Designed miniproteins, single chains, continued (4). Designs and how they scored, part 16

Each design is a single chain, and the fold is of that chain. pLDDT is the mean over its residues in the fold that is shown.

## One batch from the design tools (miniprotein)

Design m12529
Fold by ESMFold2-Fast:
Structure m12529 (fold): chain A 99 residues (1-99)
Amino acid sequence: SLDETYERLVKALEEALKNPELKQAAKDAITFMAEELGLPDEDIEKILTALDNGDAQKAVDILREAAEKLGVPDEKLRTVLENALGFLEQAKKVLEKKK
């Protein structure tokens, strides 16, 4: 479900934000999602601020609310969220090879 995909995104971002080397990847993933969904710059700034404060849940809540206000279809939301999850997984694997 879309709710399960959002839950997975929160958990992936929480894990990434605990590692300074993955924090930039988390920000890049969120920025890419926000741009693909056509979110206003103001919402993107609020999301990035939440990530800077270590609040993955708040970042995802802002993203979700902004996308709902824009009327983004659930199928497009799911696709964009899954792409971001894949990007975070790839960034984690690259980091694990460096260690």
Scores: mean pLDDT 83

Design m12530
Fold by ESMFold2-Fast:
Structure m12530 (fold): chain A 85 residues (1-85)
Amino acid sequence: SMEEVEKILEKFKKRLEENFARLQRDAETFSREAVLQKYRFEKTRLAVELAEETKHLPPELQSKVFTEFQKLLREFGARLEALLA
């Protein structure tokens, strides 16, 4: 259902916010390259988990979730680049 899609996206957005807070702290001690690598690793892990959590959904809803998740990743990526500028 769309309600289930919204709950999944909110959960993953919260996890991205928590990860961003950790990366912001890490930026005080680690190199830019190391912080970006940590973010790439987390993106991969979240994508795998999202696929598992959505596998029971119809293809249309899976597509919607992944489209919105990609938008979130672009937004967080831009925020991270701005932080590390």
Scores: mean pLDDT 87

Design m12531
Fold by ESMFold2-Fast:
Structure m12531 (fold): chain A 72 residues (1-72)
Amino acid sequence: DELKRRAEEDRKRIEEFRKEVEESKKAQKVILEASGGVNYLGSVAAERVGDKKLSEEHRKLGEKDFEEAKKM
């Protein structure tokens, strides 16, 4: 049955696309972890120059990035 074969092929293509979405999410997690690290370093640098407000903003951004990465 040609219609049944085409339906199975379409299902395989949908499964392949879902795998690509999962791989994209894994890449996004790595980017978020890197962003969190950079923001954490920015927080430390701001604290060292006495800019407590900038330090707090960078810390919150870094915490948000790490939380987003942890949920992925």
Scores: mean pLDDT 82

Design m12532
Fold by ESMFold2-Fast:
Structure m12532 (fold): chain A 90 residues (1-90)
Amino acid sequence: SRIEKLREWLLEEAKKLPDIPLTPEMQALRDALVAKGLPEEVADAIARLFEHARRTLPKEVYDRMLARLKAELPTATPEEILELVGAMLP
């Protein structure tokens, strides 16, 4: 399915990154994603990709991406979160 391909794509993209330690904010994001029902490996991959985005994108672009994800997190399904993340990350 599209969602399975998106999950696999996120895992593969995260594997290309250096072993990035998560900041407390990214650890909190990872934990929130797990609480929403995302597998731990996928939640970790998303948090690592967001940490990479924080280091590589202009601050205003990164801040908007993170704010959007945090705003959707309380009401979105796990599948909607994956679609949103896939649309935001390059």
Scores: mean pLDDT 84

Design m12533
Fold by ESMFold2-Fast:
Structure m12533 (fold): chain A 86 residues (1-86)
Amino acid sequence: TLVAKGKVTLTLSLPPDTPAGTKLHVEVKDEDGKTIHSTTETADANGVVKVTVPLSETGTHTLTVTATDEETGFVYTATVTVKVLP
């Protein structure tokens, strides 16, 4: 469980053979399926993508992160639990 106030930075690790400059459409949904953040991110040379998600509601939230490769259409999905402080 991550602890955050106002925002959380999520680090996504793609397979190490992912080309640098790969564009991903990243969508973050809360436990109710509401999209709280949507952005286009670019993978670095190590296949790492960092997404900063603003969090306005306090409490414990389960976030679902969906990253879609814009070239291949492949979808990466991860779930994380975040405790948001007042």
Scores: mean pLDDT 79

Design m12534
Fold by ESMFold2-Fast:
Structure m12534 (fold): chain A 70 residues (1-70)
Amino acid sequence: SSESKKMTVRLHFEGLIQQMKSLPKEQIPSATKKAEEQFDYLIEEYKDDPEVVELIEKLREEFLKVAEEL
């Protein structure tokens, strides 16, 4: 079940990255804020699974680095 949850989180992350790369530069700051809210939501949803929360935090950091390059 932990592995299935991690897979779901990774797929969600990949989707967010693909969406960000498709946006006009003017929309990146707003979309980044919305993505941060989605990460907060995921942390709350999976709060009883420490391994999943750790993965979400790692992916959040990776996402922010990608967003900075856009």
Scores: mean pLDDT 83

Design m12535
Fold by ESMFold2-Fast:
Structure m12535 (fold): chain A 62 residues (1-62)
Amino acid sequence: SLPSSATPVSQLSEEEREALIKHFEEEIKELKEELKTAEGTEAIGLKLRIIGAELDIERLSS
């Protein structure tokens, strides 16, 4: 199981951190595919989710 989003990065093992990064990378891939057919508020929501996941990867990689 992946650690919860409430777990601080400093408390994550290297293995848990790598697993979370992979999870967010896969989420971004799926969201980008959905974005190809999305319009209006749905497209905005998907873009915000992609940005959030990219920021989480940045946080985990720092």
Scores: mean pLDDT 77

Design m12536
Fold by ESMFold2-Fast:
Structure m12536 (fold): chain A 74 residues (1-74)
Amino acid sequence: ISEISTILENAGYEIIETYESGNKILFIVKLKDKYSYVIYDTDDKSLIFGDFYSTKEEALKAGEKEAGVQFKKV
């Protein structure tokens, strides 16, 4: 999990918040003036990158919708 955070930061993303639900981890990230989500699935070790949003809350809602689950903040 620390490894995924390092990969995202090296790619230029600022990690704002982290959430978990079972085998899924949701990162809310910022790039310039925009927010986005990244979903990491620990079972298949895949990353899903979301679209960009003007607010952190919009990115969080979009990430939860994409994952199909409710997340809890880490």
Scores: mean pLDDT 78

Design m12537
Fold by ESMFold2-Fast:
Structure m12537 (fold): chain A 66 residues (1-66)
Amino acid sequence: GEEAYKEAVKILMEKCGLSEETAEEALRTIASLDAEGQALVARLLQKYCGLTPEEAAVVVAGADAL
């Protein structure tokens, strides 16, 4: 729900160094992707932002809550 979205925004801001506005735009983009695209983004967030698999799953869940 809304809490998953807020947690996803927080993870993107704290771990990827994004502004709140950029994090929200990123989540809208992730929400527009199919399951294969979302899985790719989860792997890229782990590789480039240092997210754990659990944190990357929260970001995808937060996007799907849109």
Scores: mean pLDDT 85

Design m12538
Fold by ESMFold2-Fast:
Structure m12538 (fold): chain A 56 residues (1-56)
Amino acid sequence: MSELSKAISQVVGRAIRLIAEGRTDDAMALLKQSNAILSSTSDPKEAVKKLNELIK
């Protein structure tokens, strides 16, 4: 639960930073990938793992 919230917050923070840098396409790709992970994954631990890979 807390790990999932933390991973989501990190993804959102990265997307905001990318938009601020003018990298809107990268931010959109990150958000689409994150939404796909959250929509298709019922296991919070697996979702956290995939979200962490996405923001490295």
Scores: mean pLDDT 81

Design m12539
Fold by ESMFold2-Fast:
Formats: structure tokens, C-alpha cells, sequence
Structure m12539 (fold): chain A 60 residues (1-60)
């Protein structure tokens, strides 16, 4: 949802496009190391940003 994307942007400083793609990856793969590794490789997220996205997706 737009509210989830906005929360991720506020928490991480990611662009809307990065946040939307990261949410899609975590929804596809779950809150797993594979999802965290994929968002870091594909979108250039830091480990802390990847962990934050994973937590926020689980809580949504």
C-alpha cells in the first residue's frame, strides 16, 4: 500500500521506486536473507535499509 511505501521512505531515505521494488521483493520472498541480499544487489540498499524494509513489510 502507499502507506507502507511512505513509512519505508521515511525510515530509510529510499526513493519511491526503490521502496516499491523492495516491498515487492520482500512480499515475493518473505523476510528472508535471500530477499535482503536481493534488494542490496538490485537496488543498492545498505544492510540496515534492507533489514528495515523487511521488518516494515512483516508488520504490514
Amino acid sequence: SDALVARIQAATGLSRAQAERAVAIFRELGATKEAADRVQAELGLSPDQADTVGVLVVLA
Scores: mean pLDDT 85

Design m12540
Fold by ESMFold2-Fast:
Structure m12540 (fold): chain A 98 residues (1-98)
Amino acid sequence: MEVDYRESINDTLQRLKNGELTISQETAQRIADTARKEGMPQSVIDEILSLASKEPAPDRLNDFAKQAQKAIDDGNARHKEKGDTHPLNIEFLPKDSK
């Protein structure tokens, strides 16, 4: 008999309660779906979903993605100026969508 998803889900729940872990609503939904399949109590599922629903979009990740995109755009501008055939078109976030 081996440790399976149930222990991993319980560990994740404890980390969420302690503030050591933050997860998106999508990730919480996937964990909740797995917990449901493993036959875990509804209270555990509800708690995971409630903890994730309080997570705001991290401004830090938005700032990081924007800085990375700017570096890629700057590199592509230099390559385009020299007639390079290998432009980078990677976007982590939409440009100024909000």
Scores: mean pLDDT 61

Design m12541
Fold by ESMFold2-Fast:
Structure m12541 (fold): chain A 55 residues (1-55)
Amino acid sequence: MVELLDEKTLKVESEDTTLTLNGKEYKKGDIVELEEGKLILEENGEVIEIELEPV
């Protein structure tokens, strides 16, 4: 699970969630600033890919 802190910032809240943005891996307790690039969300063995556009 991730929490949206604002429209460009996510916090990884659960141990079963790993978030990768532009080759950087984030895990429980990490704060992710959303940059342009490919976001990969892994949760409970599922992988979701999202493309983020520049603002």
Scores: mean pLDDT 74

Design m12542
Fold by ESMFold2-Fast:
Formats: sequence, C-alpha cells, structure tokens
Structure m12542 (fold): chain A 99 residues (1-99)
Amino acid sequence: AELFRRLAEKVRSIDHPLAPEAARLLEEMAKLSTEAQKAINAGDYETAAKLLREFAEVARRAASVLEQIDDPLAQKIADYLRRVAESAEEGARLLEEKA
C-alpha cells in the first residue's frame, strides 16, 4: 500500500495532463491493497479474491494511462504495474481455491 502512495506522489510531479489521473488510480490501488489484506487477515478469501481482481483491473488502467506519458519514470511504473496486475490475478485464483 505505501509503495503505491509514494508512486502516486512521484507521478503527480510529472508535468503532464494525464499525471493526476494516473496518480488517482495509484491511490485506488493502495486502498484496494489495504482492503484485500484485511480480508485475508479475517479469513474472508472470497472477498480478498474479488478485491485482488479489482486491484488488477485498476493496475491495468493506471498502466494504460502512464503509457501515454512520454516520461521514463511513467514508462517504468507502467511496466511494473502490468506485472503487478498479473501477480494479483494469480493471487486471486489461489485464494478462490481456498474459499
């Protein structure tokens, strides 16, 4: 969660019209990550899986917005978020097997 908040702050420093939108999506990811962790801690694997799938979708949207920003940091974050989305989908699948 903290990582995505820090990335949102870095993205906001980029002088581009799409930077605020990308930063907001990163903040949504931070919130979803925290909520998914709470669900896992409570043993609510069904809710955790749903939250991780939503997290993956938001990560893909953030990556798509960042890919439109001609900035090396934005491109690196976009690449990272694509991998994060794949990992979250895998995590959701594993949690569904336990639910």
Scores: mean pLDDT 87

Design m12543
Fold by ESMFold2-Fast:
Structure m12543 (fold): chain A 63 residues (1-63)
Amino acid sequence: SAVEKAKKMNDILKELMKEAGHEIISDKVNDDGAGLKAISKNGPEKARETVHKASVKSNELVG
């Protein structure tokens, strides 16, 4: 359960970082297990910020 939650969070963080324009970095961390650890450590705050930015932009485009 805890392991699955961590994995899910990391997957979401990878996707959010890619959409934020970190394609070069996300390419390495996406395929490299070592990169996943780096995302996890800084991911929660970075993901939160990325989600807010993505949400705002999506809302502007849609509505």
Scores: mean pLDDT 51

Design m12544
Fold by ESMFold2-Fast:
Structure m12544 (fold): chain A 71 residues (1-71)
Amino acid sequence: LSPVIRRAAIAEIMRETGLSREQAEKVLELALENPDWSVEELAERIQEELGLSRETALRAAEIAKRVVRTS
Protein backbone atom coordinates (compact mmCIF):
# COMPACT_ATOMS: atom_id res chain seq x y z
CA LEU A 1 0.00 0.00 0.00
CA SER A 2 1.11 3.57 -0.66
CA PRO A 3 1.60 5.67 2.51
CA VAL A 4 -1.32 7.93 1.49
CA ILE A 5 -3.75 5.01 1.06
CA ARG A 6 -2.52 3.41 4.31
CA ARG A 7 -3.09 6.64 6.28
CA ALA A 8 -6.55 7.13 4.72
CA ALA A 9 -7.54 3.54 5.57
CA ILE A 10 -6.36 3.88 9.19
CA ALA A 11 -8.25 7.18 9.56
CA GLU A 12 -11.45 5.61 8.13
CA ILE A 13 -11.25 2.58 10.47
CA MET A 14 -10.72 4.92 13.45
CA ARG A 15 -13.62 7.20 12.45
CA GLU A 16 -16.10 4.37 11.71
CA THR A 17 -15.28 2.10 14.70
CA GLY A 18 -13.76 4.36 17.40
CA LEU A 19 -10.57 2.24 17.48
CA SER A 20 -7.20 3.77 18.38
CA ARG A 21 -4.59 4.34 15.65
CA GLU A 22 -2.59 1.34 16.93
CA GLN A 23 -5.68 -0.92 16.77
CA ALA A 24 -6.62 0.37 13.28
CA GLU A 25 -3.05 -0.25 12.06
CA LYS A 26 -3.20 -3.84 13.39
CA VAL A 27 -6.54 -4.42 11.61
CA LEU A 28 -5.10 -3.22 8.29
CA GLU A 29 -1.91 -5.29 8.82
CA LEU A 30 -3.97 -8.47 9.41
CA ALA A 31 -5.96 -7.81 6.21
CA LEU A 32 -2.77 -7.23 4.17
CA GLU A 33 -1.06 -10.38 5.56
CA ASN A 34 -4.18 -12.53 4.94
CA PRO A 35 -5.75 -11.40 1.63
CA ASP A 36 -7.46 -14.82 1.19
CA TRP A 37 -9.49 -14.46 4.40
CA SER A 38 -13.19 -13.59 4.24
CA VAL A 39 -14.54 -10.61 6.19
CA GLU A 40 -15.86 -13.07 8.81
CA GLU A 41 -12.48 -14.86 9.17
CA LEU A 42 -10.64 -11.53 9.48
CA ALA A 43 -13.21 -10.31 12.05
CA GLU A 44 -12.65 -13.48 14.15
CA ARG A 45 -8.88 -12.85 14.16
CA ILE A 46 -9.41 -9.16 15.06
CA GLN A 47 -11.59 -10.23 18.01
CA GLU A 48 -8.83 -12.63 19.19
CA GLU A 49 -5.96 -10.13 18.76
CA LEU A 50 -7.64 -6.93 20.02
CA GLY A 51 -10.46 -8.16 22.30
CA LEU A 52 -13.14 -6.31 20.31
CA SER A 53 -16.85 -7.07 20.01
CA ARG A 54 -18.06 -8.99 16.95
CA GLU A 55 -19.89 -5.90 15.65
CA THR A 56 -16.81 -3.64 15.87
CA ALA A 57 -14.51 -6.34 14.44
CA LEU A 58 -16.86 -6.98 11.47
CA ARG A 59 -17.04 -3.25 10.65
CA ALA A 60 -13.25 -2.88 10.85
CA ALA A 61 -12.77 -6.05 8.74
CA GLU A 62 -15.18 -4.79 6.04
CA ILE A 63 -13.27 -1.49 5.69
CA ALA A 64 -9.84 -3.19 5.67
CA LYS A 65 -10.90 -5.84 3.11
CA ARG A 66 -12.34 -3.17 0.79
CA VAL A 67 -9.06 -1.21 0.94
CA VAL A 68 -6.92 -4.32 0.28
CA ARG A 69 -9.17 -5.53 -2.59
CA THR A 70 -9.13 -2.12 -4.36
CA SER A 71 -5.42 -1.39 -3.85
Scores: mean pLDDT 84

Design m12545
Fold by ESMFold2-Fast:
Structure m12545 (fold): chain A 101 residues (1-101)
Amino acid sequence: MRVELELQLNKEKGIDEDEINKIATDLDNLTSEERIKYVKKLIEEGIPISALKLAIRKAKKISIQDKRELYQLLAKAEEVNPHAKEDMARLEEMEREALRK
């Protein structure tokens, strides 16, 4: 599944599933405004955008509207970060390999 491939990609970058789950839990306990500030802080601290996308997806208490706002923030960060494009290319390669048999 795509989530498993995203976990492998993030592990290659030194972020494991426990760290992603911690970020997701933190997001669930924050207000909408605090979530935006928290995600911006994590981007500045060098947390991979792929890990942040997965954490937002795993969060259970965030509304669909709040998730959309956070994904838009990550999309803007991806435009200025060449490593985010490399991560997506790697994930697409892993998906192709998984579909080969």
Scores: mean pLDDT 72

Design m12546
Fold by ESMFold2-Fast:
Structure m12546 (fold): chain A 90 residues (1-90)
Amino acid sequence: KEEELLELAKKALQIVIDEVEKKRPEETEHYKELAEEWLEKLKLLIEKYGVEYAAEQFIATLEEFMKNPFLSEESKKELKKIIEEIKKLA
């Protein structure tokens, strides 16, 4: 479950990074750093509070990313599918 959550999180963050590279390339490095920060925080949340709590916190973070107007409907649909997969781990 921990490895599954981390892989889903990496996949979700990569979708965001790919969209940023395509539409806002000047912000790519910032979003890569933000993604790395959130993956490290997710690992700490899993260690301290378990997969269920970590999953809930990551879903909240991902929902905030989905509010960005530069994200395409296709990317939002993919992110929603990842959220549904993460919910199965909780």
Scores: mean pLDDT 81

Design m12547
Fold by ESMFold2-Fast:
Structure m12547 (fold): chain A 100 residues (1-100)
Amino acid sequence: KLIELVEEAIKLVKEAIEAVKNKDVEKFKELLEKTMETLGEIAEEAEKLGKAKEIFPILKEIHDLLLEAYEKVLNGDYEGAIKLLEEALKKLEELLEKLK
């Protein structure tokens, strides 16, 4: 379940990057909301498994990057947003590797 949630978050961030590349702000917002919801589910599952101390710091870093990317998109800085989303993606992939 935890691995599947992280894989879903990775998929959503990849789709969000494509939405930003296409300048589809509404689709980006929808994907970002789904990503944030999935991060919340990852946090809940991590707490249930006693892994909150290990996982919460990286989830916070990912969350902060996603919020900054959202601000960049709202300001028309699509290249800056893509860079931040790619950093969030890398952190999610690092989290996935640690869980396997």
Scores: mean pLDDT 88

Design m12548
Fold by ESMFold2-Fast:
Structure m12548 (fold): chain A 93 residues (1-93)
Amino acid sequence: MVNEEEILEDHLKIARALGMSEETLEKFANLPIEDQELILNYIAVLGTVEGASKEELLKKLEEMIERLLSGEESRKELIEEMKKVIEEERNKF
């Protein structure tokens, strides 16, 4: 049994494990749960498939969070970019 509060705590646990700062964690926590999930899935793809370092993944996370907070058009563009990357990797089997 999960609720939005439990999902948020799980996402924050993963973000902390990646080494995200408390300031960035506060910004991340203010995103919709669906956006949080999408970011974490995208970062997992970058780390697993592209071999990005923890430091590179953390910097990318911070940049993505700022883009999501910049406005609806910026958010929509980034969401479409992330979904495309995830879908392309899923389709490779």
Scores: mean pLDDT 74

Design m12549
Fold by ESMFold2-Fast:
Structure m12549 (fold): chain A 95 residues (1-95)
Amino acid sequence: MAEEAARRAAEAGVRAARGGTGKGTLYGSGGAAGGAGAEFEARRNKSPEGQRRAGLAAAGAGETAARGAELSGDEEAKREGEEAARLGREAAERA
């Protein structure tokens, strides 16, 4: 579901930001903010189009979080961000 994917992306982004410096923190923070925004949209707009947009936003946030985690050397947070991106894409396809 788009909401779950978005929440996971935000969590991965927060983790990447905490462990990072410079670009790792910037990308992690971007993933956290993007994931939070996607979660809000997924809860607010239950239409198929709204769920599709939220899923795509969650996927982008998850990819951004994974990049931040990679830069900070947090392999677990990277996997969490990649999983959030996968779930976001699946949510968009199911909408």
Scores: mean pLDDT 84

Design m12550
Fold by ESMFold2-Fast:
Structure m12550 (fold): chain A 67 residues (1-67)
Amino acid sequence: SMEEVKRLVEALLERTARLVEAIKRDPRVPAAQKELLEASFRRFREQMPELIATDPYGVKESVLNVL
C-alpha cells in the first residue's frame, strides 16, 4: 500500500539523517564533503514524494534492500 511505502521511506530518511548528523560531527571528514553530503540529502528528501508517485513499488523494493 502507499501508506506502507511512505512508512518505509520515512524510516530510511530518519536513519539517513542520523548518519548525516554523525558524519557532520566527525572531525576527520572535510567541511566541503559535509556540505556536499548535507545538500545531497536535502535534495534526496525533497525528491522523494515525486519518486513515490512515479514508481511506488520500485521505491519500496529499493528501500527494503537498504534497511
Scores: mean pLDDT 83

Design m12551
Fold by ESMFold2-Fast:
Structure m12551 (fold): chain A 87 residues (1-87)
Amino acid sequence: MTPLEKFKEEMNKIFDEAKSKLTPEQQKIFDTLKKEINKVFDEAESVEEAYEKALYLIDIASQYATPEFKAILDEIKKKLEEVKEKL
């Protein structure tokens, strides 16, 4: 498995774990965000590119999020950074 494939696998696990803490309305937005991030990972040529573009999408979502949802998105960003450092 390539580092990028491993990062995609771990990213999907992070998102799936976070989804259990969301309201049904937040889950709909979250599922759209997860889909767009998976597309970024499929099209990225490097771990760094996938990471930077994923953070950008999360930051956009955060602009429209409640404080509680933003806290969950911030936790996801932290977990993605931790995974990237171990690749």
Scores: mean pLDDT 84

Design m12552
Fold by ESMFold2-Fast:
Structure m12552 (fold): chain A 87 residues (1-87)
Amino acid sequence: SMEEIRKILLDTEREVLAAESLEKQLEIIKKAAEEIRKILESDKSLSKEQIENIVRAIVQNMTLTVLIREGMPIEKAQEEAEKLANK
């Protein structure tokens, strides 16, 4: 459900803020993306393409925020976030 996804996003943001390394922050985001994917896949109203687009957008936006917060220049952060979201 959308409420479950919202809870995962909020819990993930808290875990990311508490994590002391960039590597750990990225692992937390990846784990959250897989949990969200499973919830979206249980919704028979969503196509596989729609699910992939939603998950990619979440990973990209969360990763971008983390990289900027860690001091990466915005342009480089955008490139790295897009690369990580498209894996």
Scores: mean pLDDT 82

Design m12553
Fold by ESMFold2-Fast:
Structure m12553 (fold): chain A 97 residues (1-97)
Amino acid sequence: SNLQQAQQLYEQAESYFNKATNEALKAVKAGEYDKAIQIMEDTYNYLRAAEAQIEDIYAQAAPEDQATIQDMLTQLVTRALLAHGAVQYLRELLKKK
């Protein structure tokens, strides 16, 4: 179903975000800021691509499923904004070195 397809994409995106965030944190702790920036930029792009795919599913979804899919989209948008914010913060730290 459309809901099952959206759920699968959402769970993949959540797993990706969690793994990437942990990897970026390890890079920051090692002083590898350029690596951390690249991980977070890749994460942002991945989340935006997942959002676009789930939006396409939302457009075709049954009315009873739309609210659940919209909640998934809201969560992915929030995580994309966090990844973007991390990139901006790390770039500012590099300017001070």
Scores: mean pLDDT 89

Design m12554
Fold by ESMFold2-Fast:
Structure m12554 (fold): chain A 82 residues (1-82)
Amino acid sequence: KAEEHIEQARKALEAGDYETAVEHLRKALKEIYSVEDPEKYKKLIARIYYLLAQVYEKMGDTEKAEKAKFLAKSLDPSLPEA
């Protein structure tokens, strides 16, 4: 489920549909945080925040982009620069 939302968000981002990308990424986070052990999904949560940072940067929302980038790197330092 969460992976499906991440894939839809990636497609929306590639299409320039930033609002839809944000919506799917938020849905992915909601599904992950509803599971028994969300720490098990640290790297997946990091990828979601990394994608959110890219979407917010393209939307010109620098403040939200920087916050998302910080969270992504905090959870998975191996992620490429956003």
Scores: mean pLDDT 78

Design m12555
Fold by ESMFold2-Fast:
Structure m12555 (fold): chain A 78 residues (1-78)
Amino acid sequence: SEAERRAAIEAAIARLEAGEAVKVSFEELKKKLGELQKRLAELLATGSLDDLYDAIVDAAKLDPELREITLAALREML
């Protein structure tokens, strides 16, 4: 529903605002991206909107610039 979509986006914004984004090494980035790809494969099976936004937030935390861009995009979606 629209209410569920809005709630999921608001939760993602709150989580991303509360979390610090720190630039990771290339090796750590590859590891984290591998973990996120695995989560995205699970999402194709479950269709969970909350899991999708959790994955987006976790990806955005890998770089401060990506965090800011992602926050702006999520706020625009409200």
Scores: mean pLDDT 75

Design m12556
Fold by ESMFold2-Fast:
Order: structure tokens, then C-alpha cells, then sequence
Structure m12556 (fold): chain A 99 residues (1-99)
């Protein structure tokens, strides 16, 4: 159902925003350039999430709703990969700073 997809999209957007914001805050303490690059990646992911929400809102048929669900699954996966990259970068910079 469209409403369930919207609730799911909102929940994942909040989770992604929280985790990415925490990682960017950590990067900003370690390397401002890395933090700026991470912010650009976060902004792009948030833009893609907005496009998925738009697709869900425009969906009028069961086929369009299913397509929107597939887009949500893809963006969720990309967001998880992006957060992993940011977490790994924080860990690498912390290790370098400790050396």
C-alpha cells in the first residue's frame, strides 16, 4: 500500500540522516575536506530519497506501486553502502591520527 511505502521511506530517510550526520560530525573533527566530500554524498542520497518519495506519491496503479517499492529498496541499499563508506573513512582517519 502507498501509505506503508511512504512510512518506510520516511523511516529510512531518518535513519540515514542520523547515521550520516554522526559520521560527518566525526569527519569534521578529523579532516574537513573529507567531511565536505561526505556532505556532498549525503546530499546526493537525500536527493535520491526525495525522488523515490515523489515516485510513491505519483503511483496510481499496483504496477507503479511495485516499481516504487523496488526504487525504495535500491535507494535503501545505496544509503547503507554510503554509510558504510563513511564509517570506514572515520575509522581509517582515526587510525591515522592515532599513529
Amino acid sequence: MRDELLERAAAYAEEFNRTSSENIAALNELDKKAADEAQAKRDEMMRQMEEVVGAILRATTEEEIERARELLDEVEKKGQETNKELTDKVSALKAKAAA
Scores: mean pLDDT 83

Design m12557
Fold by ESMFold2-Fast:
Structure m12557 (fold): chain A 68 residues (1-68)
Amino acid sequence: SARDEAEALIAELRARAATAPAALATQLNWMVDELRRLLAETDDEEKIRRAIAGARAAEAQFEAWYAA
C-alpha cells in the first residue's frame, strides 16, 4: 500500500540521517516528520504517493547539495 511505501521511506530516511552530516540529517529528519504528519492526517493513497515522490526528489537534491 501507499502507507507501507511511506513507512519504508521513513525508515530509509531515518537510517540515512543517522550516518549523514548534521545539516543533511536535519533536513532528512524534517522530511520524516512531514511524512508522519501526512500519514496521521490522511488515508488518501494518491496524496501519500505524491508526498513520497516529492520526498524522494527532495532527498536527491539535498544529497547532491551535501556531496562535497
Scores: mean pLDDT 86

Design m12558
Fold by ESMFold2-Fast:
Structure m12558 (fold): chain A 74 residues (1-74)
Amino acid sequence: MLSLAEQLELELEEGLKKIEELIKQGRYDEAIANLEAALEFLDLVLEAQRDNPEVAAVVRRGKERLEELLKKAK
């Protein structure tokens, strides 16, 4: 069975692909809104799972990737 960290990483990959598709379609306002919502969500996950270092590592990597996409969308 997938761990919570592995499940979160898969959900992040799916979300990132959807956001990249929005950027490719020129839907930058929607992409930015989704990126900002995802960053806020990851901060909540990190707080809820602060005793889980595997989740913290996935959140850090996810935030870096989301921030890179945000720079491309601006």
Scores: mean pLDDT 81

Design m12559
Fold by ESMFold2-Fast:
Structure m12559 (fold): chain A 79 residues (1-79)
Amino acid sequence: SEKEKIKEEALKKLEEELRKLGLSEGQIRDLVEEFEKGGEAAIKETDDPEEVRKRLEEMREAAVKLGEMIAESRKAAAE
């Protein structure tokens, strides 16, 4: 399905961005799992692949921002 392919591509981008932030594999897994749940909901809500793409891109950006906050929190806690 085109919608499923869009979700898989967004997941790969998310994993790549989260790894760049220096998150642990466990933290990456948790954020990716949450993103997968949201992506599945988006796929069920619309037949429009472009709407799915837009929603997943917005969700990916939100997940990356959350990952940045987690990375900053870890850095602050290390002192």
Scores: mean pLDDT 79

Design m12560
Fold by ESMFold2-Fast:
Structure m12560 (fold): chain A 94 residues (1-94)
Amino acid sequence: SLEEIGKEVIELGKEVLKHGEETSDPYYIEVGKKLIELGKKIYEKKDVEEAGQQLIKLGQELVELGKAAGDPRTVELGQKIIKLGEEAIKLSKE
C-alpha cells in the first residue's frame, strides 16, 4: 500500500539522516531529510506521482555517486529508493 511504502521511505530517511549526523556528512543529512519529506507525502497520499519521480531521480543520483566513489552501500541505497519510487507511482495510478 502507499501507506506502507511511505512508512518505509520515512524510516529509510531517518536511518540516512542519523548516519549523516553521526559522520558529519552534509549530503547524507540532506538526503535523509528529503526522504522523510517525500515519504510523508506518499504516506499522506499527496502529490504521490511527483514524490515518486523525485525518489527515482534521487536514487539514480545516489547510484551514480556510489559507483564513482566505489561505495556499494550507497549504490544499494539508491537502487532501493528507485524501487520504492517506482512502486509508489504504480500504486498512485491503480
Scores: mean pLDDT 86

Design m12561
Fold by ESMFold2-Fast:
Structure m12561 (fold): chain A 85 residues (1-85)
Amino acid sequence: MIKEEVDKARELLKSPDVETQVEAVKRLGEIAKKTDDPEVLERIADAFAEALKSPDPEVQQAAVKALIETKNPEIIERVLKRLEE
């Protein structure tokens, strides 16, 4: 179920609608707060990396805010690693 919720949020992130993309990012952040499953965290990190690479500043800002609100250094590190490092 949790993996399906992540997959659905990732699908919403591919929407051309900025509001839908922002909602997807917020949903991913909430899932990240409730799980310690490394496989789920890897999938969430991939989605956050996609959001941070978005051409839309509103989506980028939503991703940064949601990532900080997880208060989880492990997910933050996983996202940063995916951005290029």
Scores: mean pLDDT 79

Design m12562
Fold by ESMFold2-Fast:
Structure m12562 (fold): chain A 99 residues (1-99)
Amino acid sequence: GMLEELERLREEMKRAKSPEEAVRLLREVRRIVEKTSDPEALEKAMEIVEIAIEKFPKDKEVLEESLRVLKTVLERSEDKSIILKAIGLILRVIGLQLD
């Protein structure tokens, strides 16, 4: 199911050795979250973004794909706690882009 696919992508992101691998994984996460409004799936997508920006905080494409995932989470979410977390992560990514 979708949650098992996102858990697999989370484990792959933890093991990602390059920004290029992280970008590919983030694009796959975005494709999944475009199809759902499930709070559990959107929360897992945000966890994958957090791992990506912690591993590759200076990579422009990782930060740009992270923003695309987070914007999709905002567009799909009706849960206030998820919306607030996504906004917080967007601000964190923008901060990293400005450094």
Scores: mean pLDDT 90

Design m12563
Fold by ESMFold2-Fast:
Structure m12563 (fold): chain A 76 residues (1-76)
Amino acid sequence: MEVEALKIGQEAARRILELDPSAVRAAGLVYAGAQLMPVDVDRARELFREAARLSPKVRPIVDEAEARLLAAREAA
């Protein structure tokens, strides 16, 4: 769970910065949210919502990362 969450978070943050290099804060929030997903789902989801709010352009990447993390958590 934790290792998979870290990989998903890092990949999502990288894709956010590739799409919008100025979205540093949104990328950081997605990375932090991914790390929190195994321990605090509600706080993790709050960070993903904030990332999408700050950078609507990257919302599809944020939503995909959240869905993958929730699926990984459910499979454990």
Scores: mean pLDDT 82

